# Ledger of designs, part 108: designed miniproteins, single chains

Each design is a single chain, and the fold is of that chain. pLDDT is the mean over its residues in the fold that is shown.

## One batch from the design tools (miniprotein)

Design m3759
Fold by ESMFold2-Fast:
Structure m3759 (fold): chain A 89 residues (1-89)
Amino acid sequence: MKVTVLAVDSLGNTAVAVLEVSDEGVEILWEDGGTGAASALHTLVKTRGKELAEELKKMKPGDVLEYTVYSPALKKEVKLTLRVLRVEE
């Protein structure tokens, strides 16, 4: 299952990503955007990928998920908001 998300951090950085969602977790297939939001998304996928996968399986376009994630690029915790833009196989 592929999910396109708009990632927005609490500092206003944005990234768009295409995520592969499976029973093994989440893989980032493609991304474009700001380093802060992208870095936070990579941390979320690495540390909480199974949790994220279960939530994304329930989501529809327009749905929003929020996480507090450490951003290695920004060297601090940020709130990361994921808006689902598209869901496809």
Scores: mean pLDDT 82

Design m3760
Fold by ESMFold2-Fast:
Structure m3760 (fold): chain A 80 residues (1-80)
Amino acid sequence: NLDLGNQLRSQGNYQQSAQYYQRAIQQDPNNATIWQNLGDVLRQLGNYRQASDYYGNAYQLDPSNQTLLDNARRYYLLGN
């Protein structure tokens, strides 16, 4: 599911990519990369509120990655 999500994302198929990343996080909910990838595809779809939430979850799992915090804050403001 992660590999399919990554492939669809690279093709610009963000809607389908998000669905496969959702399945991937159900299998591995502590993988910060999957949460970040979900944030990225939802950002591309204009779903800024959800993108912010997923970047926030990724940051909680990887608190050394300040880019995740910056994205969570940016898309929170854009989505509200």
Scores: mean pLDDT 86

Design m3761
Fold by ESMFold2-Fast:
Structure m3761 (fold): chain A 81 residues (1-81)
Amino acid sequence: INALLEEAGARARDVREALEAAVRLTEEHGAEIVQEALAEGLDPAEIVAAMRELAARAPPEFRPLLERMADALEAAARELA
């Protein structure tokens, strides 16, 4: 049981590292990401809303990272609008 929880913790760390990298990428290149999304016919407001919804349902350790990514995308989308 404890070994399975340790394994789950290791996977959670890998997910956190991937999310931290994605947040940094979004914060550094938010405008470019929003422009690419618009070119693909995606609504940036819907993407932000979906990320907020995901953050609300995410474990507490991942919630701030998802919220930061949503904030960065929302700021970039408003700047381009």
Scores: mean pLDDT 76

Design m3762
Fold by ESMFold2-Fast:
Formats: sequence, C-alpha cells, structure tokens
Structure m3762 (fold): chain A 70 residues (1-70)
Amino acid sequence: SELEKKLADLGTLIGFYRIVLGAQEFVLERLKELGKPEEEIARVEQDIANTRRYIDELEKEKSELEKKLK
C-alpha cells in the first residue's frame, strides 16, 4: 500500500529529525555551560524551535495518514 509505505518513510524521517534535535539540544547545553553570548544561544534556540515545529508537522501528517488506514 502507498499509504503504508508513506507512513514508514515518515517514521524514518521523524526519527532522523529527532536525532538532529538531540544534537542541537546538546550544542545549546554546551553553549550555556561555556557562557557564550546571548545572541549565539538565541540562534541555536531558534534552530531547535524550527526543528521541533517540523517534527510536529510530520507527526500530524503521520497521524492523518494512520486515520485513513483505520
């Protein structure tokens, strides 16, 4: 099924972006520990917010496709 394949692909993509999010959160923690400038910290926080938003959008798409299969 095309829908089943798309669900599997979305799951893989979500997993990838969750790894990216973890790496970004690790960088943010390091920047705070090192006392880096607020503007540098804010840039990474914005990147994290963007990654989280994209994951949320992918999760919503996955949920909508799952409803079509059930």
Scores: mean pLDDT 87

Design m3763
Fold by ESMFold2-Fast:
Structure m3763 (fold): chain A 82 residues (1-82)
Amino acid sequence: KPLKPFINEDLTTIEDRLIAFLNQVIDELHPDLPEEERKELIELIKEAIKKKPSLDEINEIVALLVNGDLEGLRELLEKILK
């Protein structure tokens, strides 16, 4: 089902939903993206969620996914991991 706003979700549910949305965005807007880059973005999301990002950072991830901005997504995820 469609992603909902993240208000009272646990981090595991957020991770699963973000990965599902990422796959949908890649399939619809970036169908020629190499499989290895898709896998790397999924791994970056998993690692970023382990850092317990703020709700503000999670909302930024969602906004980048809504806009299909995979470069901005990568930059934000790497910033969270730093």
Scores: mean pLDDT 77

Design m3764
Fold by ESMFold2-Fast:
Parts: sequence; C-alpha cells; structure tokens
Structure m3764 (fold): chain A 67 residues (1-67)
Amino acid sequence: MTKEEKIAELQAKLAQADADFARNRATVERESAGLTPEQRDFALAAVDKAEAERRKQLQTELENAKS
C-alpha cells in the first residue's frame, strides 16, 4: 500500500465515523425517548465521547501516515 492509499483509506474511515456517529446518535435519541432526562443525557454523552475518541484515533493515525 502506498502512503497516498493509506491516507485515502484513513480519510474514508473518518467520513464513515461521522456517518456512524449521526446514525448512532439518532438511534439513541429515538430509543431513549421513554427514559428520564438524566438517563437520556447520559446515553447521549456516551455517544459524544465515543465519537470524539474514534475521531482522535483516526486523526492520529492519519498524522502518523503523513509522516
């Protein structure tokens, strides 16, 4: 795999992560509609944290691939 191919793959994974985040958030919002506000906020915060961690991981891999 060339350096350019690896960078393109990681960029595609970042775009997929954004799509996965949007889908997961929508699912959690729908499924948590019957929960207390506190439980719903907790569930949404967990989604936000997972998205941030995944994005950071992929961005770090992308930066390393460019080196």
Scores: mean pLDDT 81

Design m3765
Fold by ESMFold2-Fast:
Structure m3765 (fold): chain A 94 residues (1-94)
Amino acid sequence: SMLDLAEEFARLAEEVARRVLSEEEVEILKKNLDEALELLKQGEKTGDKSLYEKAVAIFIAVASELQLRATPEERELMRRISDLILEMEKLVKS
C-alpha cells in the first residue's frame, strides 16, 4: 500500500539523515515526514488524490536533500529510497 511504502521511506530517510545531517536538521526532516504521512492518511480517508501528490512532493524534497549530503556508504540506502519514490509516484498516477 501507499502507507507501507511511505513508512519504509520514512524509516530509511531517518537512518540516512542521522548519518549525514545535524541533530537540528534531523528534527526538521522528521517533522516533514510526519506531515507527509498525515497527508497520506487524510487522502486515504477522504479519497482526495491531491493529498497523495502533496505527500509525495514532500518525500521527493526529503530524498533530494539527503542525496546532496549522502556519501558512498549510504549508496544502497539511497537506491532503495529512490525506488520507493518511483513506486509511490506510480500509485499516485494510477
Scores: mean pLDDT 88

Design m3766
Fold by ESMFold2-Fast:
Structure m3766 (fold): chain A 68 residues (1-68)
Amino acid sequence: SAVIDRIFARELAALGLSGVSLAAYSAAVRAAKEHLDQGDEAAAREALRSHGLSDEQADALIAALKAL
């Protein structure tokens, strides 16, 4: 829905990922989520860092993914 899309765009902007397309970002999110589903938070963090996210951005996104 348009509301969900706007909320997600706002969360990405809050993480400093303004202008990043959802499609380009989805691979990093998918990889991190797979690791989190296995309980491997360290591997999730490394997956996000490999996509160019800072430590702060990776930690904030892991918190958001755990809320899903």
Scores: mean pLDDT 70

Design m3767
Fold by ESMFold2-Fast:
Structure m3767 (fold): chain A 94 residues (1-94)
Amino acid sequence: SPLNEESLIVMKALNNDKSVNEELAELVLKKIEELKEKGLLNEETVKELKELIEKNKDNPVALAEIYLVLELAKTKKLKEEEIKELIEAYLKTL
């Protein structure tokens, strides 16, 4: 049930639908905690990512891009440095 709702939220955000910003920010925060529990993110990076979400709370495209990078990091077990570089690269396109 959550997976279809999450996919719809991300799709709406990529189309600049600001109505999903709060729900998407919550999904990104949940994904950060999941990656922290899996040892893929340290405390310092978790803090930096939470600050980045707050900075981008009104930017649905940025929140969606951050979410997709974190989802990729989970599936591919990316290194922390790779996660940071991908997020920076994606946000530069905005």
Scores: mean pLDDT 82

Design m3768
Fold by ESMFold2-Fast:
Structure m3768 (fold): chain A 84 residues (1-84)
Amino acid sequence: DKLKELLEKLKDYAKKVSETARQLIAQHEREIMRLYIELSVNPDLSEEEKKKLIDRINEHVRALQQARDTLKKAEELIKKAEEE
């Protein structure tokens, strides 16, 4: 059954996507925490340096949101494939 083979391949692909998304989530969360620590522990940061740190935090927050959305979609796809 070609349809069953396609569903199994799709499920395998979605599992790999979910694993990658979880790794990216953990990576971005660690970077956000590191940047917040850097921002909080250094009282001598110039306004330009603070802005650069905030911009980097915002970039990682956007990437984190994208990774979370990807994980949710992959998990929904796995669930649908398992209900077939």
Scores: mean pLDDT 85

Design m3769
Fold by ESMFold2-Fast:
Structure m3769 (fold): chain A 62 residues (1-62)
Amino acid sequence: GPARERAREALKALATSPEGVAGMDATVDELSRLPDEEIGRLADGVRSAWEAATAAQQAKAA
């Protein structure tokens, strides 16, 4: 459903590195088994936290 797709997109965007992408892909696979409501809330929380951290790391690494 939309919540699962949103979670996959968010986690893939937050990974930013090849090794991180691989790890996030496995995590998304596990998360996709959760109820849509729960995975949606987790995706929102993870996105908010990691979006700030990822932006800071990309600025430093660039």
Scores: mean pLDDT 63

Design m3770
Fold by ESMFold2-Fast:
Structure m3770 (fold): chain A 95 residues (1-95)
Amino acid sequence: ELSEEAKEGLQEVLDLIDSAIQLLELGDIEGAINSLRRAIELVEEMKKKGLISEEDAEKLIRLLEEAIRHLEAGDIEGAIEHLEEARRLVEELLA
């Protein structure tokens, strides 16, 4: 079972992913990338604090970094696929 601090952090990560998807729907690719970079920073801080496992943190960071790489390449559809996978992982961790 996750601590309340871990649940709050994961909810913030989920909100940042959802914000990135919304920004992409609005055509704000730079805003989406900025939101995802904030999500990565938060996951790294949660990892440092031991709030989530290193394995889960690394997997989540990888998915978010892959999404950013797809956005930088102009592949919005590929980015969304990675964001949906990251979103599912966060939801599983919150369950």
Scores: mean pLDDT 88

Design m3771
Fold by ESMFold2-Fast:
Structure m3771 (fold): chain A 85 residues (1-85)
Amino acid sequence: DVEKEVIELAKKVFGISDEELNSIKSVEEAKGLMLDQAYKKEGHKLSKEMLLELTRFVLKLYLLAGVITEEQFKEKLEEVENELK
């Protein structure tokens, strides 16, 4: 369940509340909120772990919106993981 996974990631990794999630009107707003939360937690230099979690979250949002396929999700996530080695 992609929607449930997106909600759990937002809460667990980014500390987003249900109220904040309900205020999101688009994928672009969700991306902006997650990026803002990541920078608030870690400042201007994000850890490899945070970059991976942010990428995973954004890609799952695109999956939920039907913009990308599960195959594209896996390929893009693997590319980012390889860059962060």
Scores: mean pLDDT 71

Design m3772
Fold by ESMFold2-Fast:
Structure m3772 (fold): chain A 53 residues (1-53)
Amino acid sequence: SREELTAYAEELAEELGAPKSHIDTIVDQALKYARNEEQAKRLIEDALMGLSK
């Protein structure tokens, strides 16, 4: 769900030291373009890793 992906993104952002200001947008994009939950999580990971450095 969106709530589960948002929680996942927030936890990963804390781990990576990434800013949380774009999490809602990242999660919305992952939900729009991903075929399944695993792909959505990978899209979130890629986006946050790019923001961390």
Scores: mean pLDDT 79

Design m3773
Fold by ESMFold2-Fast:
Structure m3773 (fold): chain A 64 residues (1-64)
Amino acid sequence: GIEEDVRRDAPAAIAEIEDLLAQATDPNSKAELGRHLARARADPSQAYAELLHAAVIKAIEDSK
């Protein structure tokens, strides 16, 4: 089901958050991305939601 698909794909979402964190240069963005990464690792069912938040944070950094 969808829940099984989300859990199966959670490692990919977590890896994408790790990549966004590695690319971040602003200390505040790094801190926020690190928090979303920690939340995704604590609850993999939320990994895609945390990835969406991480992508928004990175997009805002890239717009500065």
Scores: mean pLDDT 77

Design m3774
Fold by ESMFold2-Fast:
Structure m3774 (fold): chain A 93 residues (1-93)
Amino acid sequence: SLGDRLLARVEALLAQAKADPSTPEIVVRLLDLVLEDLRRAVAEGDEEALAVFDELLPRIEAAYAAKDWEALRRELIRLQTELGVLEIEKAVR
């Protein structure tokens, strides 16, 4: 499923970040929060949230591969912002 593929990608990214001593601690913490949010979306069958992860995860992966911590922080904030907006939109439906 899409959720299983996204989980595997985030788990792999977090494992890489934890194994690399050049990764800032805040980046590891933020990726851990991304994994928690993704696990919740998968458990709830939240297809709208999964679509947001699918769209933004390549940007997060690219920033990590480049070791561009400022870009990575920006993309992680974007993900949290879009997920937050989605929750507000659902609450008013």
Scores: mean pLDDT 88

Design m3775
Fold by ESMFold2-Fast:
Structure m3775 (fold): chain A 65 residues (1-65)
Amino acid sequence: SLEKEIEEAKERLRKDFEEKGLPAALQTMADLYREFKTRYSEQQVAAFSKELMDLLIELQKELAA
């Protein structure tokens, strides 16, 4: 389901950010966006991208603290 794939994508993004840093996390986000775009509507991809971007912003705030 879409919800399950979003949760799995968020877990992967968090792990890659914590283990490999921002450049690797951005690459993971780009790869996930390309894969998701082939399987879902533009509105679903926009919602997915927002969830991942919001997570990335929060992770960067945690690092800055």
Scores: mean pLDDT 83

Design m3776
Fold by ESMFold2-Fast:
Structure m3776 (fold): chain A 63 residues (1-63)
Amino acid sequence: MSLEEYLEEFEEALENSDLEKAYEILDEIIEKFNTEENKKKILKFLEENGYENFLLYAKVKLK
């Protein structure tokens, strides 16, 4: 599964108001896509879509 596919699943979890699943998917994304290029893509996606709490969480996890 690509990074783009995981990000779509993340948004589906948010559409269903399943915050626990959204954080679970975000943790899987961070674990699997830990290159500098993918890190930048993840942070940009969260910032551009206004997912502020998830952006802060991801910044801590990706340090």
Scores: mean pLDDT 83

Design m3777
Fold by ESMFold2-Fast:
Structure m3777 (fold): chain A 105 residues (1-105)
Amino acid sequence: SMEEELLETLRRVAELVRRAMEASPEEAAKIAGEAGKLLSEAASRSDPETAEYLEALKVAVGLLVTAIMEPENKEAALAAARELVEQLAEHPGAELLRELLEELE
């Protein structure tokens, strides 16, 4: 089902972000690129409301990766990611992003 495919995509994205946290900055960028591609592909197969949500998740994932790769920007990137997660709070996957934000603090 599309709902199960979406949840599987979100779980895979969360796994990729956790791997990026343990990786070198160069490898973290590649892993984040893969996560972004998965979200964009899922968005292309979704209804417009879900697609808009998935594109917003892609932005939040990019901010988490910025926090990992650019320590000088960590505080600003995490603050921006928290703002996006609060706006997405009622959507599937917001809880996974919240957990990742807590792990990066």
Scores: mean pLDDT 77

Design m3778
Fold by ESMFold2-Fast:
Structure m3778 (fold): chain A 87 residues (1-87)
Amino acid sequence: STIEEAIEKFENMALRAYLLETDPAVREKILAIARETSKKLREALEAKDYEKAFEIIIEGLEKIRSLTTDPALREEIDAVLEEIKKA
């Protein structure tokens, strides 16, 4: 999997978690994770540290997974994490 594909998958999962969430406080936590992950990704990509960029995406996905209450989204995040970790 390319770094671009991994970023796209993270952004998709974060957006879906946000849209499915009804609790405003949890929505804000999801947005905070997405923003922090994006900031760290920019820094890693500017440094051309692709290994670090993958680590940041994995951490971001794990954090989104811990906040989401949707079982189907959790399963999709688990599948994406397996794909990224195997690459």
Scores: mean pLDDT 86

Design m3779
Fold by ESMFold2-Fast:
Formats: C-alpha cells, sequence, structure tokens
Structure m3779 (fold): chain A 89 residues (1-89)
C-alpha cells in the first residue's frame, strides 16, 4: 500500500535525521491519526472532535517542518512528543 510505504519512508528519514525512537513512534501515531481523520472527512462522518484533532496534527507538522528546515533535531523530537501527547489527551 502506497500510504504504508510513505509512512515507512518518513520513519526511515526521521531516524537518519537523528530523532529518538519515541519520536519516530509519535510521528507514526500522528500520521496514522491524520489518515484516519482524512478518511472520515471523505466519507462525510468527521466529528467536531476529529476536526480539532486535525488542527493539532497540522500545527504539529508545521512546527516539525520548521525544526527540520533549521536542522534542529532536538526541537523536532520535542514537537512530535508534545503533539502525540496532545492527541492522546
Amino acid sequence: DDLEEGIARLEAFAREFGLSEESVEALRYILREAVRIAKKLREGVATPEDLERLRIILETLRRLREAVARNDAEEADEVLLEGAERLKA
């Protein structure tokens, strides 16, 4: 499946970038949550809670992109761990 292949490639990149295994797991969780919500949006069954979770995901990915652009692995690690914890709450 192209999607699972894409996620696996992003995990490999994250490990090469210097992210912790905990942050790689957080990235996988965040990406799978994004896919779940996107599917619900396509089916017209997304809830207001799903939309709030999507907002958290998009903000987390934006901050991650900015940290990667600055070559800041420590910030990228913190951003992913914080994002995953916000989604679990």
Scores: mean pLDDT 85

Design m3780
Fold by ESMFold2-Fast:
Structure m3780 (fold): chain A 92 residues (1-92)
Amino acid sequence: MAAPQEVVDRVKARADEANAAYEATGDKTPLIDYAKFVIKEVAKLYDIYEEAKKAIEYLDQAKKNLDDEKKMQEYLEQAQELLKKGLEKYLA
């Protein structure tokens, strides 16, 4: 089953808000908050709690490494790839 368009629209709207805040301030915290929001929505909708827990762990590591851009980016990328992989199974 595909995700409801309303859920997709909400996730995209939140992403736009986070990206706009980041571009305005240079603070990456809104991007991490967006990722946590997506994880919660995905966990509710698709019952992918194991993937959600792992992604949240990566986001927590990213927050601990805000001063280390390379480590932070790696953790954010791992969290997003995990979520994208899970979401793609249900979005198609």
Scores: mean pLDDT 72

Design m3781
Fold by ESMFold2-Fast:
Structure m3781 (fold): chain A 65 residues (1-65)
Amino acid sequence: SHMEELRKKRLEEFLKRVDKAIEAINSSDEQAKKLFGVDSITDEQKEFVLKALEERKKRIEELLK
């Protein structure tokens, strides 16, 4: 149905945004600081946010099955 197609497209766009955030955080501390709007970021804080983003990604992927 058209509603199923729209829902799938929205989930795919959400997944792309999550992937871009993960890539930005993993690319450099400067990109991570810019993304979070902070002057400093610790490895522990980066790992915590990456874990949260990976869990969001898993949930979106389950909804796309």
Scores: mean pLDDT 81

Design m3782
Fold by ESMFold2-Fast:
Structure m3782 (fold): chain A 78 residues (1-78)
Amino acid sequence: SERLEELRREREELERQIEEIEKEIEELKKNLPSLDAEEQKKAERKIAVLESARGILEAAISFVEEQIRRLEEEERER
């Protein structure tokens, strides 16, 4: 199914975006102890924004995975 392949590619794209965000969060967390109090607050705010973005992308992946499951189930029952 071309639609199934499209959804799988969409999931892979979203997974790559999450990996990029997770790397940024890890780098910020790694550097956090070396920062002064003001820079720590800026880094903590950036981490919160990135964690929110990750949550949105995780929800998008869950939606795409649900669509994949429905299509795979439909094709298996045919």
Scores: mean pLDDT 86

Design m3783
Fold by ESMFold2-Fast:
Structure m3783 (fold): chain A 94 residues (1-94)
Amino acid sequence: MFSSLSEEELQELLKKLEEKVKEYEEKKDYYGAGMYSMKAAEVYDSLGDLEKAREYLKKSIEYYDKAVEESTDPFDAGVAAVARAVTLLVLKKL
């Protein structure tokens, strides 16, 4: 739990994370978009919004799938695949 952050501070962080997801999607940086989507899900979970948390985890998985598909470097594809697997485990536990 983000016990050191107020609900207002969490909402402000969320707005910035959602803006970053859009920015990175527009740049076709799908790994970045996936990472920020996962962070947005963590904030929604901390706010008790499990529906939005699941939505952003699913979105993160979709972005990591695109990152794997679009990667020309096997190392970058591997990093995205691991991030996808971790995000899927978080979604299944939620």
Scores: mean pLDDT 85

Design m3784
Fold by ESMFold2-Fast:
Structure m3784 (fold): chain A 63 residues (1-63)
Amino acid sequence: DIGEKFLKLVEFLVSKNIKLTVEDIEELEKLVEENDLEKIKEWLIEKYNLSEEEANEALELLK
């Protein structure tokens, strides 16, 4: 269920003390719907300066 995976991803980002705007949530939702894990990883690293390890952990939640 993509919706459950998306919620887990949002919870993960919030746990990292990342403040998500409405626009960030909308963009992330579109990326998750595209099912492009490489693009999601790049977006997380660029947008929130996550480490590669943290980005990979976030992607695991979408599998």
Scores: mean pLDDT 79

Design m3785
Fold by ESMFold2-Fast:
Structure m3785 (fold): chain A 84 residues (1-84)
Amino acid sequence: REKLLEFAREAKEALELILKRGITEEEKKALGQIAKQFEQLLAAAGEVSPLERELLELIKRAAETGRREDLERAIEKAEEIAES
């Protein structure tokens, strides 16, 4: 639980930095790496909430599309989890 909240905070900061730098092919790869790390963390967790699954899917979508809107949705979801 605490590790997932910490990840959500760290992910929010990383995603915001990517948004600020602009979404290039290199940033898409960084988003894919963040998604992989989160997926591994969720697989190791005993309890996974629907919000955590939604965050993973949003990060994966942003990595696939490179769209600002998809990344902004992922940031909002990470913030929602971090404020829980």
Scores: mean pLDDT 80

Design m3786
Fold by ESMFold2-Fast:
Structure m3786 (fold): chain A 80 residues (1-80)
Amino acid sequence: LSPEELARLQAAEAAYQAAQDAYDAALNDLNSTIAFSHVALDLGLISESEAQELIDAATRAYQAAKDAYAAAKAALDALK
C-alpha cells in the first residue's frame, strides 16, 4: 500500500470503530431513556410530553448512529 492508501485505510478503520461505538452507545441510551422515562412518569418527576420528547430524541440518535455505522462499514469494505 502507498502511504496515501494506508492513511485512507487507517482513517476508514477509525471512522468504522467510532461509528460502531456510537451505534452501541445510542442503542444503550435509547433503552435506558425508555426505562428511565417510564419510571420518571410513574414517580411524577417528568410530564408525559417530556418523556415522549426524550424517547423521540434518543430514537432519532439511534437511527442516525445506525445509518452512520452502515455507511462507515461500507466505506471500509470498499477499501479492502
Scores: mean pLDDT 86

Design m3787
Fold by ESMFold2-Fast:
Structure m3787 (fold): chain A 67 residues (1-67)
Amino acid sequence: MKKLQFQFKLGVRAVEMAVRLTINPDDEKAKKEMDVIVQAEKELENAKTDQEILEVEKKLEQRLKEL
């Protein structure tokens, strides 16, 4: 359940970035954020426990904070 909730949140954020890039194709920050989201989705596919999912969430939040 927690993995599915996190996947849903990532999907919503990805759609938000896609809309932003449709309006402003030169938005470099949105492009970088989209790349970070895609990497988090791949890392989440390999996460098997709640602790592993939490680590992916922490890494995503840290990467987004650095943008």
Scores: mean pLDDT 80

Design m3788
Fold by ESMFold2-Fast:
Structure m3788 (fold): chain A 54 residues (1-54)
Amino acid sequence: SSADEKIQQLKNEAKEQIAKMKAQGKSPLDITKLQFLYIGELSEIYVEAKQAEK
């Protein structure tokens, strides 16, 4: 589904942004917070997509 493409794209974006934060010397806590925010966004996209498929 189109949502699977969005999920994959967001996963790639998350990895890129996390790598950028590491390069900037951000704290492990800040990096972890960003990781959880992306997990939340991915979860919401997945739920909405599954509701639309029904």
Scores: mean pLDDT 80

Design m3789
Fold by ESMFold2-Fast:
Structure m3789 (fold): chain A 63 residues (1-63)
Amino acid sequence: SMSEQEKKRKEVIEWAEEIPDLPGAEQAAAAERIRTELKHYFSDQVAAGRAAAREIAAERAAA
């Protein structure tokens, strides 16, 4: 089964592949949407990584 992150990455790639087939005005909007989604996705991954690091540090401190 695919993880949620793998599904999101595949979705964004599929959106990007459709851009050349869109009218010019719609290409700019589609590119901006992809940029916004990627920024949000990376922000969530960074936040998750920081949360995991804090949990590991707390477990080690309690040992």
Scores: mean pLDDT 70

Design m3790
Fold by ESMFold2-Fast:
Formats: sequence, C-alpha cells, structure tokens
Structure m3790 (fold): chain A 92 residues (1-92)
Amino acid sequence: MSMEELLAQVRDALIAVYEKILANPEALKYVDPEILKEELERLKTGDPDFIREQARVLHHLLLHRPEVLSLVLSPEELEALRALLEEFLAQT
C-alpha cells in the first residue's frame, strides 16, 4: 500500500469512528460532541498533519482508554483499527 493510500484509509477509518461516536449517546458521555464535530470536519479536509495527530490520539485511547471505542466497535473492528493506526504511525 502506498503512503497516499494508507493516509486515505486512516482518514476514512477516523471519520467512520467519529461518526459512530456521534451517533451513540453512551459514547458521548466521554467526549464533547461539539469538539468531535469540529474534528470530523477537519478530517474531511484531508489535512495530513491533522490526520496524523488524530491517529496518534486515537491510538493512545485504544491502548489506555478503550472503553469509549468498545461502545461503537466490535473486538474485531478494534483490532483492525489498532493494526491500521500502528502501520500508519510506523511509516510517519
């Protein structure tokens, strides 16, 4: 996979996760929906520096505070997301 393709896959994965969090009232107990909506719109601009920043934040949450993501993702989806983020961050 090229870096451009990997960046696009990470961006799309982050957008999908953030949209799932915004749609889940239980997940919204752990995040500010207004901040998350702003971050979602910034991800949609395709800014690679912002995508990398959000990938690092989400990777940290997966390792230390997985409870929010476990509300919106299956165990298989969580492992796939972790693997994708680790591949992306290792190449950045």
Scores: mean pLDDT 83

Design m3791
Fold by ESMFold2-Fast:
Structure m3791 (fold): chain A 60 residues (1-60)
Amino acid sequence: SATTAEQYFELALQYLSERRLDEAEAYARKAAALDPRVGAFVRGLIAEEKRLNPELLAAQ
């Protein structure tokens, strides 16, 4: 099946749960390219994760 914005968003969430921020952001950008609404939502989730876990960047 074709990859959708929602599927890229799900991948971004999986990478966030694994503390793989660079990969999460890459998939978030792919989702945003297909659907800007999804992109805005994902940016909010990534920003919140960075706020709650500032060590995420150090873990990359």
Scores: mean pLDDT 76

Design m3792
Fold by ESMFold2-Fast:
Structure m3792 (fold): chain A 74 residues (1-74)
Amino acid sequence: MEERRREEALREAEARGLKHQELIKKANGIIEAGEKAGIPDEDIHRGVDLFARGASNRTIGRVLGLSVATIKKI
């Protein structure tokens, strides 16, 4: 029995889960912004793929036809 060790492992797993949830939320924000702007699903998908690969907000905005400020707000 080691409550502290269990708590540390749980916190680490939760922190990693929260990080993934934050990335998913950002990707969903890009999808929503693209849909509201009437962008084709294929272009939205390309923008999300670029985001997942660590592309800059400017590159993503250019591909989606959205302003960099809109991408940064997401």
Scores: mean pLDDT 70

Design m3793
Fold by ESMFold2-Fast:
Structure m3793 (fold): chain A 90 residues (1-90)
Amino acid sequence: SDEEVAKLAAEVVKYASRYAEAKDEKEKEQIRAEMKKHVERSKPYLSEEQAELLYKAADSEEIGDMTVYIDEFLSLLSPEQRQLFLKLLE
């Protein structure tokens, strides 16, 4: 559903924010693992392309690479999904 994809998009952005603020490599590894597990649970309502981008983001060691993959994923949201996503970030 559009709501489930929008919720995932909001959570993925929050994971990236937590990753940018992480104090050490162990904390970063934990955040990546949490993100990957969340993507796996959300897989049934994602396209193959959306899932691949989010797995690449979760496997990224550098925040810059992670944000590039997340931005590409966000570009694949429908107008309806994007509106719901933006509301969830407020």
Scores: mean pLDDT 85

Design m3794
Fold by ESMFold2-Fast:
Structure m3794 (fold): chain A 97 residues (1-97)
Amino acid sequence: MKEVEERLKREIEPATAELLSVPREEFLRETRAFLEQLEEEVENGKVSLEQLLAGLAALEIMLATARALGDEELAARLERLREKIEEHIEKLKEEEE
């Protein structure tokens, strides 16, 4: 359990530190644009499994940054999108098997 969390932290820690170095307003703007684009792609069903997995990785970094900044509303929105993407991945895996 802790091993998975430590490994994930090591992988995303440099990217999270980079995001924390940008102005909060710029981070929020870029994160919102990313969210809107990803939500639209998921809703349209034109997203590949590879794109969804890449999106999840970016989402985890953004979620860690939002939590570090104390933006609970943004963190909640990121968590909701993460759940929706995970559901979409499960559906795609069931169709491919």
Scores: mean pLDDT 68

